# Ledger of designs, part 57: designed miniproteins, single chains

Each design is a single chain, and the fold is of that chain. pLDDT is the mean over its residues in the fold that is shown.

## One batch from the design tools (miniprotein)

Design m1958
Fold by ESMFold2-Fast:
Structure m1958 (fold): chain A 97 residues (1-97)
Amino acid sequence: SELDELLAELEAALKAGDLDKAKEILDKLMEEYPDDPRLPAAALALAEAYEKAGRVDEAIEVLDKALEYYPSNKELVMRHALLSVKELEEAVLKVTK
């Protein structure tokens, strides 16, 4: 199916470190197949990959979009809160030195 093909492309992009391509594929998956139970976990994986790359703003953007589709998903809510606090702490530290 197109869903399985897009999920395979998403996994390949994540493994290759092509995070911007992975984001584009995930955005399409959430828009076309929002009820697929694999998508919240895929959003978490992409956000983690962006965070590990030091791209915290993009990690938060991925979680914001995923929360529009999955507002009660505990893992997405928790990850978003933790990254938002981390970004705020880093911003404060930059101006207090």
Scores: mean pLDDT 85

Design m1959
Fold by ESMFold2-Fast:
Structure m1959 (fold): chain A 92 residues (1-92)
Amino acid sequence: ELEEEERRLLKEAEREGEELAAALDSPEKVEALRERAEEVRRRLAAAAEEMERLRAAGRLTPEDFRRALELGREAATLGRALGLLEEREAAA
């Protein structure tokens, strides 16, 4: 089931996001992370639209689902890192 894969990827994304947040030691790196997160969000939205079109046409493949999961994982990793940075800034 895709649910098991999604759950595993989200757990990995959380861990990677925590590691990424710990490595951010400058405002420049933080801004680069925000820009990357915005780019990944746009790519995920475009992929979702494409998959909906392919599904309607009966042309959706397992490869399309894997690409969407990879983009979702990247978005989750970046979102986790940004969330942790905001929490640390608020706590300081």
Scores: mean pLDDT 75

Design m1960
Fold by ESMFold2-Fast:
Structure m1960 (fold): chain A 93 residues (1-93)
Amino acid sequence: MEEHLEEAIERLIEHTAKLLNIPVDKVREYIKDFRKHAKDLTDEQRELLYETRKLIIDLRNYFETHQPSREEIDEFLEYALERLDKKAEELKK
């Protein structure tokens, strides 16, 4: 189950990297140390990375408190990916 959770988190990170057109390793760095890097980011990058970080925290908290099934983790992932797509679209000028 923990492996499936980490795979879901990795998919969120990869998706964010594609949406922002930045390397996956940079997305991981920014999410891990968001407060340290926030001022160096564009408004679009900061907003989308903030949303991604919130979704990862929410998913980890959901896993720890509710011990969701694989299917419930997958449902959350689908929701999160769509939310990120909508957020990215809103941020495009």
Scores: mean pLDDT 82

Design m1961
Fold by ESMFold2-Fast:
Structure m1961 (fold): chain A 78 residues (1-78)
Amino acid sequence: PRLPAELDEKEKEEFKKELEKLVEEAKEKVSSLPEEKRKLYLELIEATKEALLKALEEGKVEEAREELEKLQKEVEEL
């Protein structure tokens, strides 16, 4: 039985921390790319981060996690 308020808040905080770490790792990896590609990917990372945070606020934690994984794979495919 999941009761929302405080459990949801703590879960969000833990998820945000993990999310930020993964996004930072992706940005670090992208920084090694040629300038042209780096700029494009940095914009994509920023947009994805914003979408992930929004999904998290909406309670779509699973969806946010999928988007984060997709971003990591995108960077790796370079």
Scores: mean pLDDT 70

Design m1962
Fold by ESMFold2-Fast:
Structure m1962 (fold): chain A 57 residues (1-57)
Amino acid sequence: MKKATIIGGGELGIRAARVAAKSGVDEITVYDLNEEKAQRAAEEAEKAGAKASVIVL
């Protein structure tokens, strides 16, 4: 099982989440101070085939 953590769910976080999911990461955790941005990155990870979780700091 491959796991990745992304800090910052903005535009760069979304791109990082997609790349990680496409490279075979199974689980992605997104950390952000902004819930909306974290959710967008998590949604993109799930669309690319990974399981995603959001933690709002």
Scores: mean pLDDT 79

Design m1963
Fold by ESMFold2-Fast:
Structure m1963 (fold): chain A 65 residues (1-65)
Amino acid sequence: SSMFESAAKSISAHYGVPEELIPELEEKLKKAYEEAKDEGERPLAIGQAVQDFMKENGIKPYVAP
């Protein structure tokens, strides 16, 4: 759990995700990791899960100037 908790917290801090949505993001990351076909597909699956979560919650990625 610590890996997904740390990842969800880091993503939330970086993109300004509300605290109440952190558990949902954590579960989404965990599910993507566990359901990935193989180890090589995990980074892509996790990235897609983050993108989908942000889109569903109306959160825009931070783009540095």
Scores: mean pLDDT 75

Design m1964
Fold by ESMFold2-Fast:
Structure m1964 (fold): chain A 82 residues (1-82)
Amino acid sequence: SLDDYFKPPSEEETKELIERARRAKEEAIEALKKGDKKGLQRSVARLVALGLIAIADGSEEAKKAVMEALREVDKAAEEAKK
C-alpha cells in the first residue's frame, strides 16, 4: 500500500523545518520594518518553499508552523499599512 512508501519524517527533521520557518518569519518581519520589499518577497518565497517540503514529507506539525508563520507575516504587513 502507499503507507509502506511514506514514513513520517524524523523528530529532528521536523524540528529543523520548524526552526527554519521561524527564522524566515523573523527575516520577513525585519524586512517589513525596513521597507525592504525584495527582502520581504524572498523571505515569503522561502516560507512557501518550506511549506511545500513539509507537505512532501507528510509533516502536519511543520506545515502548521509554516502556515502560522505566513499568517503572522500577513498580520504584520496589514499593521504596517496603518
Scores: mean pLDDT 81

Design m1965
Fold by ESMFold2-Fast:
Structure m1965 (fold): chain A 81 residues (1-81)
Amino acid sequence: MLEEQIKAVEKLIEEAKELLKETELEPEEKEELEKLIEQAEENVKKAKELIEKDPLEAEILLGVAAVAAAVVITVLKRKKK
């Protein structure tokens, strides 16, 4: 169900944002990760608009957003100190 997928992706983005807030990063690295989060949020927004018109495209966009959020989370968890 697309609604559940949207909630799951939004939760991943929220987790990524919280980790980014708590992690000390080099300015360039912080900018890059913030850009990935912004791209994920934009893809979720587009997916919400496409649910009724093109469910397949919406699923693809949600997948892209989920991958972006997961990459941010992985990078931040790898940056212990």
Scores: mean pLDDT 81

Design m1966
Fold by ESMFold2-Fast:
Structure m1966 (fold): chain A 94 residues (1-94)
Amino acid sequence: SMEELKEKAIDLAEDIILAAVLGHRNGVDVSSMIAALTAKLLELAKKLTPEQLEEVIKELEKGVEKMLKVLSPEEQEVARKTAAEIIAKLKSLI
């Protein structure tokens, strides 16, 4: 369903951001994993309408704000940067 596709896109985007944070926390290079997951996210996003993509972006922005509340200041910077890159790529599809 379209609702399931939106939910999968939001979950995958949040997983990418969390992977970046956890990679930073543990000193592990996750760049290849993030690239692969981002490619999967963009494949899912292309199946959504522009209106649905705008909903995904809004929900992701809210999810990021909630995520920031439980992260250290250094991890918040990693999360914001990764989120901004993902959101920019999603916006490029509209």
Scores: mean pLDDT 90

Design m1967
Fold by ESMFold2-Fast:
Structure m1967 (fold): chain A 94 residues (1-94)
Amino acid sequence: SPVVLTVFVGTADEALARELAARIAELAAQTPGVLSFAVSLRRDSDGHVTVAVVARLASEAAARELLAGIEAEVRRAEQRTGVPIRLAHTLQPA
């Protein structure tokens, strides 16, 4: 059944947020089962930048694949930069 995956990636580093947004967009475009997606950047009231990802997917399996890829990119970025990155997600029926 189709699902909507929403992911929020938060960091104090705006350049890193833009890099992650670009990499997540590439990943979503290449992930089988992604029907549509949008990636946006917003400044939070606490001075952090949030990358918001909303993706419609053909199945929960496709959503788990995309989420795992996003989590891997976030972990890689944290290891490379030492910058803390917050990650949150929700998954709901489409």
Scores: mean pLDDT 88

Design m1968
Fold by ESMFold2-Fast:
Structure m1968 (fold): chain A 77 residues (1-77)
Amino acid sequence: SEAREKALRDLEGGIEAARNGDLTSAILGFRDAAKYAEEAGEEEAARYAREAMKHVQAGDLESAIRYGELAKEVLEK
């Protein structure tokens, strides 16, 4: 679905931003990924994307990247 493809793109963007220490772009990427994952009916991926966003906000980029990768794995199935 288009929503699923948008979720994947925003998730990849959020992960890349988190790896680069760009907190603002990482938050926006994970936020939008969660929205599009929900629109696609991918509730598990949306939950992981929201967890990734929370960890960016807490300054835990390592956990944010892990949750982002988990969301990506769910969407790629």
Scores: mean pLDDT 90

Design m1969
Fold by ESMFold2-Fast:
Structure m1969 (fold): chain A 84 residues (1-84)
Amino acid sequence: SLSRWPSELEVESGTLIIIDATGYKRVDYELLNEKGEVIRKGSTTGSSIGIPVDEEDKGNYTLNIKATDSNGNEHTKTIKITVR
């Protein structure tokens, strides 16, 4: 588990969830709804990625992160997201 990212996060609708990708070669994410369906996914090779959260997105989600380090090792983190 990666300690830079929380295990739970509450956000307001109409904002961005920012993932800090600093120091990783690549970060991939999947955002899942309460049914376990992937509703958004993306990746970055930069220092950050923003996940948009609109007014219609109020509810509970799961954010799965896969971070690849400079040696090619993959690390995973799951974050529980509440959108208000």
Scores: mean pLDDT 84

Design m1970
Fold by ESMFold2-Fast:
Structure m1970 (fold): chain A 83 residues (1-83)
Amino acid sequence: GPAPARPLPPATVRALALLDRLAAMLKEQMESGDVEAARSRLPEEQAIAAEFEAALRDADLAAVEAHARAREAELEAHRRALE
């Protein structure tokens, strides 16, 4: 059966949330095709990436890696659907 819902460590939760934000930004950029809009978002992406790296220090890396693989697969499927 499904595992009982225990809260993940705060650092893991934060890392997953930041990864989701980066994936969402990339998806929006793929949908828009606007290079100038994408370029204007780079400082925001860099700030989120820095917070993600900080969160990784105390996060469950296996959980983050599994989530990253799932989001990468979703983004790749979305990219193919746009063709």
Scores: mean pLDDT 80

Design m1971
Fold by ESMFold2-Fast:
Structure m1971 (fold): chain A 120 residues (1-120)
Amino acid sequence: DEEAREKAIEEVRERALSFADTLIELYQKLRKEGRLDELDEYLKKLEERQKEAEEKLPEFTEEAIKAFEESKELQEIHKEIMEEIDEKLSKNTPPEVREKVLKLIDSYIRIQLGLIERAS
């Protein structure tokens, strides 16, 4: 179902953008309160949880990533989402925070889009 696929892709985009907005807001709040160390710890925990999820189902994750890598359409969608997020983060966060958030979102989008492709 093309409509279901389009909706699933749009949900991935909306979730990625929402996550970026949430991190920008959290960064601004923690910076104002002198609590930036808590942001670094939070981002590290998110990276660890993402890695644990991938390691729990390695074959499933590998198949999803392969499906993404074999789809030029999904690679173009991923590039557009990542460029929009990078532009937003570049205006609102320092490079160290931007790079960590982009890495988390990149992995998320690749896996989610690959799963959508496999479910077709």
Scores: mean pLDDT 85

Design m1972
Fold by ESMFold2-Fast:
Structure m1972 (fold): chain A 93 residues (1-93)
Amino acid sequence: AAAVTAALQALAEQGDIAAAVALLVTAAKNGDAAQIAAATAILLSLDAAAATAALSATIAALQATLAQTSDPEQQAKLTKAIATLQAVLAALA
């Protein structure tokens, strides 16, 4: 039972990190400073190594999407999201 409980807790934390990162991306694309601050506070309260890994992976995915995007409006939103996530990643260091 203890091993199952530890695994469920780790999965729940990974889910919380993923949700906070998704909120941060959406807020950054929309320029919602209050939601960026809220998502950042959540990420800073979770496991730093796991949050750093999730942010790094999400930044890489956004950069790949930006490279394939020809729409100027989407390029601007992706560029803003990447910059915001890089700033949060720097705050975790």
Scores: mean pLDDT 79

Design m1973
Fold by ESMFold2-Fast:
Structure m1973 (fold): chain A 67 residues (1-67)
Amino acid sequence: MDDETLAKKALAGAAKVPELDAAGARAVAQFSRRDAEILREQGLEKAAEAMEYAARVAEEQLRRQGY
């Protein structure tokens, strides 16, 4: 799967974060941060940036929910 396709999937996931409960938002934040690191090491910079964005959106959702 190419960098651009992975980035699009990450952004689609970020758009769904407001619909997630706290457990779902924590999972997105944790796994998106981990996946961003792996993708950056593989040279998939756009996908890594999109995953970091998804993590930030999930972290903000958790803050709004008082977590």
Scores: mean pLDDT 79

Design m1974
Fold by ESMFold2-Fast:
Structure m1974 (fold): chain A 66 residues (1-66)
Amino acid sequence: MTREELRERLARAEELWGRPDPESHGEAGVLLARMARELGIADRLGSGSNSPAVGTIREEIRRAIE
């Protein structure tokens, strides 16, 4: 997966997370978790699922992308 593809997927996850419905939040969480695993940073994130953890995942993915 290229840096451009990762940014595109992150933007999609952020769009889903910004939606008011819990179903979109679930999809965003799944996408972010998959990206963290693909980038090899899932173990660094260590925490379960909550709003602060999602924010941390997004920031770490951005850093890994550049």
Scores: mean pLDDT 68

Design m1975
Fold by ESMFold2-Fast:
Structure m1975 (fold): chain A 67 residues (1-67)
Amino acid sequence: MTYFEELNRLYNDVLNQSKSGDEESKKIGQEVEDARQRSDELMGTGSQAQQGMDDFRSTVLDAKSKL
């Protein structure tokens, strides 16, 4: 699988865990969804697309460590 397929699986795992958790878990899930949306919006921007992707990756990994 590609790196992006693995990242997408981690993203979905975090979202599923956040939905079944407490209010703190739901907040973490929202932060990850916001980071994904920002990454998608920045995909067409060249240099900012890489920053958005790095921010999304960092947010997913941080969320996984907290859940």
Scores: mean pLDDT 75

Design m1976
Fold by ESMFold2-Fast:
Structure m1976 (fold): chain A 95 residues (1-95)
Amino acid sequence: AAVDEAARRLVKKIIDGQATVEDVVEFGRLALEARTPAAANAAKGVYDIAKENPKVSEEVKRLAEATYRAVQLAVESDEKFEEGKRLFDEAVAEA
């Protein structure tokens, strides 16, 4: 519920060229906490919209990709959840 709403808000901001690193961080934290295939699909949708949009900063695009990869890992196993959290935290630090 919260993840789908956050994804829709973030997608709108991406389309409008108003998405910030902080917006992606907030969404990513919610998606990782949810840790479901639906959250991974939402993160993929965010990344797919961001990656080809010239109005979006490279920092936002990279963090959206890292968020998608992190959530995919998080849904596979507890060990990969820890790997996904590290990947996300490193991407946030570099943004």
Scores: mean pLDDT 84

Design m1977
Fold by ESMFold2-Fast:
Structure m1977 (fold): chain A 67 residues (1-67)
Amino acid sequence: GSMESQRIARELGREFIGKVAEEIGKKYNLPKEVVEKIKTDPKAFDTFVRLLFEGKKPEEIVKEIEK
């Protein structure tokens, strides 16, 4: 069913995103508040992924997410 498949995909995506955010947060010593925002806010996650792909430094990523 479309709704059931979409729910499962969203749950798996959330778990994966959470793990990636925590792993990178630990590696770059990001504030817990920033990591939590990335896990819960789709805009913060999108900004984080884009800046990470552009090779931005952790300090720059934090500043952009805090906006």
Scores: mean pLDDT 73

Design m1978
Fold by ESMFold2-Fast:
Structure m1978 (fold): chain A 78 residues (1-78)
Amino acid sequence: DKEAEEKAKKAEELREKAREKIIEGASETVRGLNKAITLRVDGGSREEAERILREANERSRKLDEEAQKLVEEAKKIE
């Protein structure tokens, strides 16, 4: 059935986009953590390191929220 195939393809595309967003969010968190550690080792302040981590975590959170919306859309189509 063409209609069932089109729905399945659209749901798969949405899930793949969600996967990309989750991976991007994880990468942002890891990058932020590495920057914060390097800054502290180089004599930077704890407050500056915490700011870097907060900003990275906020970017990651927004990407996760976008991913969750895509997963919800995929579930509605399936």
Scores: mean pLDDT 88

Design m1979
Fold by ESMFold2-Fast:
Structure m1979 (fold): chain A 74 residues (1-74)
Amino acid sequence: IEEEIKRLEDRINYLKSPENKEEGDAFLKKVREEADRRAKEAYQQALDETGDENLAKQKGWEARREVVREAVEK
């Protein structure tokens, strides 16, 4: 799982490039807020359904990765 976190961080760091100093920061802020929201929702739903914190955590990471991917691809 730590390897997945590193992949997500690499994506975020890419958007933090000096070339997009102002825009990148604002964009990253919005993406992070969206990712946090989706991750929280996925985490809570998985927790409610399964009661498994590890599974809920994984679902949260998955949602976060999807938001970042959508933002970068778009």
Scores: mean pLDDT 71

Design m1980
Fold by ESMFold2-Fast:
Structure m1980 (fold): chain A 59 residues (1-59)
Amino acid sequence: MKKPKPVEELTDEEIDEIVAKHPEMRPLFEELRAKGPAGRELARSMAAVIKTLEEQEKE
């Protein structure tokens, strides 16, 4: 495949749960979601990265 699938599997509810665990990121996620579709996609991408970092930080 030339391009991977975009990170669109995360629902708004899942993003909200990540924000609840990381309250310092709440204003950023709210701002991104308010910017429209591009910001919403960026918020989903950031949420996926946060999940990945949480999994990788296991020791």
Scores: mean pLDDT 68

Design m1981
Fold by ESMFold2-Fast:
Structure m1981 (fold): chain A 60 residues (1-60)
Amino acid sequence: LDIQDILNYLKNEQGLSEETAQQEAEQLLEELKLHEGDIKEYLAKTNPALAQHLGYIPEN
């Protein structure tokens, strides 16, 4: 999972500033490291909008 994909989601879809998006993306990546084997499943459960943006789940 690339930090740039998360940053693009946070800035373009959530409308966050670059500084805020960077901070949130870094925190999310640290959380995702704890779920390295199941990142797609974890995101689909905890943040379905981001998982959809990354192509991990089908759109509703």
Scores: mean pLDDT 75

Design m1982
Fold by ESMFold2-Fast:
Structure m1982 (fold): chain A 63 residues (1-63)
Amino acid sequence: SVADELRALLAEMEARIAAGERIPEELAQRVDRLGTEAYLRGDHALVERASALLRRAKELGLL
């Protein structure tokens, strides 16, 4: 499902942030796309987590 795919991508992104690794642009773009789809499906908690991780990666210079 969209939610399961997004959870898997968020887990990878969270692990990369924890390791101080640069986030691939393709990963960030896919998280953004699936986050939009999750929003349209009403999964607000998942959308908030996606937004928070993308924001954190940018703040740390990893994106």
Scores: mean pLDDT 87

Design m1983
Fold by ESMFold2-Fast:
Structure m1983 (fold): chain A 81 residues (1-81)
Amino acid sequence: MASPEERRLLLRLLVHELEELVKQGASTEEVRQALERFIATLSRYDPETAARLRALLEETAGASAEEILRRVRAWVDELIA
């Protein structure tokens, strides 16, 4: 399993990737696909954190790209505080 420090770094990198996608005008589908790829990677060594991120992705099914980014950012900030 990933260490707390490695998890913090990876989650911050995820937020940065999503911020760049939104800045570039990426669609909601593109943002969701980026999250799906990250969840797939994360699930191989940190399945608990991956499951939490999956639940967040499901909760944002009707949300805009900006709302998905906001929700992920808030969750990451709370988790790694």
Scores: mean pLDDT 79

Design m1984
Fold by ESMFold2-Fast:
Structure m1984 (fold): chain A 70 residues (1-70)
Amino acid sequence: SQLLKQQGAIARRAREELGLSQREYAERLGISQATLSQWERGLIADPHLAKHVEDLIEAGVRELAEVVLG
């Protein structure tokens, strides 16, 4: 239960760091908004999806750096 909520919090943080809505972030992950909502709330667990979110956090930082640098 606690681990699921922690994983969901990571997903939410990744989305917030990217400045995306739940709809936009779900689209980038290739999942439904409902699935993302359930995951962010800690109702489901997907090890594959959690790893994908970690990759996107790194990509988001890189994309933001590129925008700032021009």
Scores: mean pLDDT 71

Design m1985
Fold by ESMFold2-Fast:
Structure m1985 (fold): chain A 85 residues (1-85)
Amino acid sequence: SKVEEEIKNLLTEILNKVEKNKDKWTLEEIKKYVENKFKEKIEQEKDESIKRALESLLETILEEIEKAKSIDEVIDFLKKLLEAL
């Protein structure tokens, strides 16, 4: 669906940015970047069902970042999430 493609594109952009900055950023900076990117997308979304799906996905990703012990674990999680779409 168009929604799945938009989510896939957002996650791909986030993954690429995290990979490029893995030696420069902390887990907290990655968390802030992901949160800001999702919030920007959510604020522009007019469909309430898509908005709720994005909010739920963001919560899941942020919880996994909080549990992660390294940036590589975040990268692995994002790759698995993209494969599931």
Scores: mean pLDDT 86

Design m1986
Fold by ESMFold2-Fast:
Structure m1986 (fold): chain A 55 residues (1-55)
Amino acid sequence: VVVFKPGADPTPLLDRIKARGGSVGRTFGDGRSVEITAPDDVVAELRKDPRVLFV
């Protein structure tokens, strides 16, 4: 699961996950928590993105 900061647009990061062989599941009720499956290098990049609160 990846959690985005309030007001962040997740779309570019979710598209990047799909492009690199990951998958995107459901968005949880807070609108900011998204279920993902992704390679370790993609997860590491998500942790560095300023729009991501945590992974």
Scores: mean pLDDT 78

Design m1987
Fold by ESMFold2-Fast:
Structure m1987 (fold): chain A 63 residues (1-63)
Amino acid sequence: SLSAKIEEILKEIEDDKNMSVQQISDKVNQIMAIIAQLPPAQRAKWRERLVAVLRKVQERRKE
């Protein structure tokens, strides 16, 4: 399912702490493209989850 694909990509971003900025950007673009294919009611949920994951990524790059 599309939701399962988003979860898979988000897990890759969360689990790979050595992922480059370019790799993260590419995966974010893939997630955004998938979110655009979802019903409107589900898009906000997945955008919020993506933002939460990116916040964690930003914090680990702060050092």
Scores: mean pLDDT 80

Design m1988
Fold by ESMFold2-Fast:
Structure m1988 (fold): chain A 63 residues (1-63)
Amino acid sequence: SRHEEESKRMLKLYEEMKAEPDEERKKKLLEEMMEIGVRVVEEAVKRTLERREEERRLRELLE
């Protein structure tokens, strides 16, 4: 599942960041975590909107 893969990826990045002594590498890991977080939210919003649009289209066919 996509959601499970993203969660595992986030956990791995968090563990790497916690163990990373280099500030520049920590920043890069944090940026990757933020990008994943934004994409997860965007995907959730898009799926919700697509489902509502499909439901509306079905209603128009039945009316």
Scores: mean pLDDT 77

Design m1989
Fold by ESMFold2-Fast:
Structure m1989 (fold): chain A 125 residues (1-125)
Amino acid sequence: ISDEEIDEAIARADAFLAAEYGAKPATPEEREVIKKAIREFLENGEAVIESPNPSRPPIKIVISENEGDLKFPPPFVFNSRPPRLAGYDPETRVLTIRKGLFTDPSLRKELLFTLAYYLKLALNS
């Protein structure tokens, strides 16, 4: 995977979060954390981002084949329906990616956007 593809995904996530929530663009430090996490996840099928606050759990990215493991915290909805391909639990800080989104090459841009979006959200939560 290229840096250009990840940078495009982060830019799309920034634009979406700015439009929906008035969020600021990812900082250079946040961009590097997101890029590293995306690469680790694509290589290993999981990633962990340590919290600087030891009372907060680390951000974890995991794959699941069970749709029941997905969390769709309000108000996050794509086109008036919760995304059924990924979910993020802000209490546990676990981002769950459905296996189909991870393995389908036609969904690569959607996977990268989803990862960038939820990681940006998690870092600012």
Scores: mean pLDDT 74

Design m1990
Fold by ESMFold2-Fast:
Structure m1990 (fold): chain A 68 residues (1-68)
Amino acid sequence: PSQQLNALSQEASQALGLPQAVVLENLVSLQNQIISNQKPASDQPTQDAIGTYLYIKTGKPLSELLPP
């Protein structure tokens, strides 16, 4: 994973109380969904929580935070 995704996963892990590996997996899944417009393959509530957290924290949509 990229350095940026690792940093975001650590921060979101601490804020959401989830294991970093789970957050990182969901961030990679979200990035792939944005790039390929595919349906979610992992835990949707966890992905929604991560997306909401990042939007609140940065004021930017996932399409700007997780570019291809």
Scores: mean pLDDT 67

Design m1991
Fold by ESMFold2-Fast:
Structure m1991 (fold): chain A 89 residues (1-89)
Amino acid sequence: SSSQLQQAQQLSQQGQQISSDTRDLVRNGSSIDDLSKQAGRTFNISGQLRRLARQYSSNPQATNIAQQGSRVSDQALRIAADQINRLRS
């Protein structure tokens, strides 16, 4: 449905923005505390996107958009986690 597509698009856009902010914090040499808080936000949005993709499994367009948002968020989360591990070493 159009409402499912709209919800998937909005959540994916939120995930993309959070992911972009996460990458910016890594590039700018942010503290472990700031990176950990942002990693938590990125983890939460990625989880929401995966849940939405499962919920809308009968809607290929909505599922695809949600899965794309989840992949972008997972990549940003890994980058943040890698940076946190480096700073703790």
Scores: mean pLDDT 88

Design m1992
Fold by ESMFold2-Fast:
Structure m1992 (fold): chain A 90 residues (1-90)
Amino acid sequence: MDDIDFRNDRFTDTRRTYTRTFGNRFGLPTDRTTNYTNRTHDRGDTGRRDNDRWYRDGFTRHDGTGNNNRRRTGFDDDTHTDIDRGRTYS
């Protein structure tokens, strides 16, 4: 628990507007392909590999959509991601 809390807090502290968005375990039925992502962040396609593990665990339609960078550079959903994490252990 402590490790997860520390790691979770780090995400919200370092990239609460970017990285926490893609961590929704509820598996959003809607794929956010609206290009809400920044082109600058889309450069790290390698990071997509980590998302592949996430969508398999929480969301299954991650790679189904053409906007692969969306999941990696999401934003304004750090609170929802935090809640999802709590539910898993709650």
Scores: mean pLDDT 38

Design m1993
Fold by ESMFold2-Fast:
Structure m1993 (fold): chain A 73 residues (1-73)
Amino acid sequence: TPIEQKIAKLEEMIKKNEEAKQILMEQAAKLLAEYQKTGNIDKKIKADFLKLMAGSIETVIERLKRKIEELKK
């Protein structure tokens, strides 16, 4: 049905965004670990920036999930 097709597209978008978020979070964790070991503030700044980017992607994911819930009733 048209609704099933819309849900499938939204689920694909969620999957892609969750993959992107995971990569950013893994990179942020690595940079934070380097900061804790070396005291290099640039690593912390980069980690904080990646966490902000991941937070923005999370907002997109939550909006997509809400749309799917509305379509499923």
Scores: mean pLDDT 88

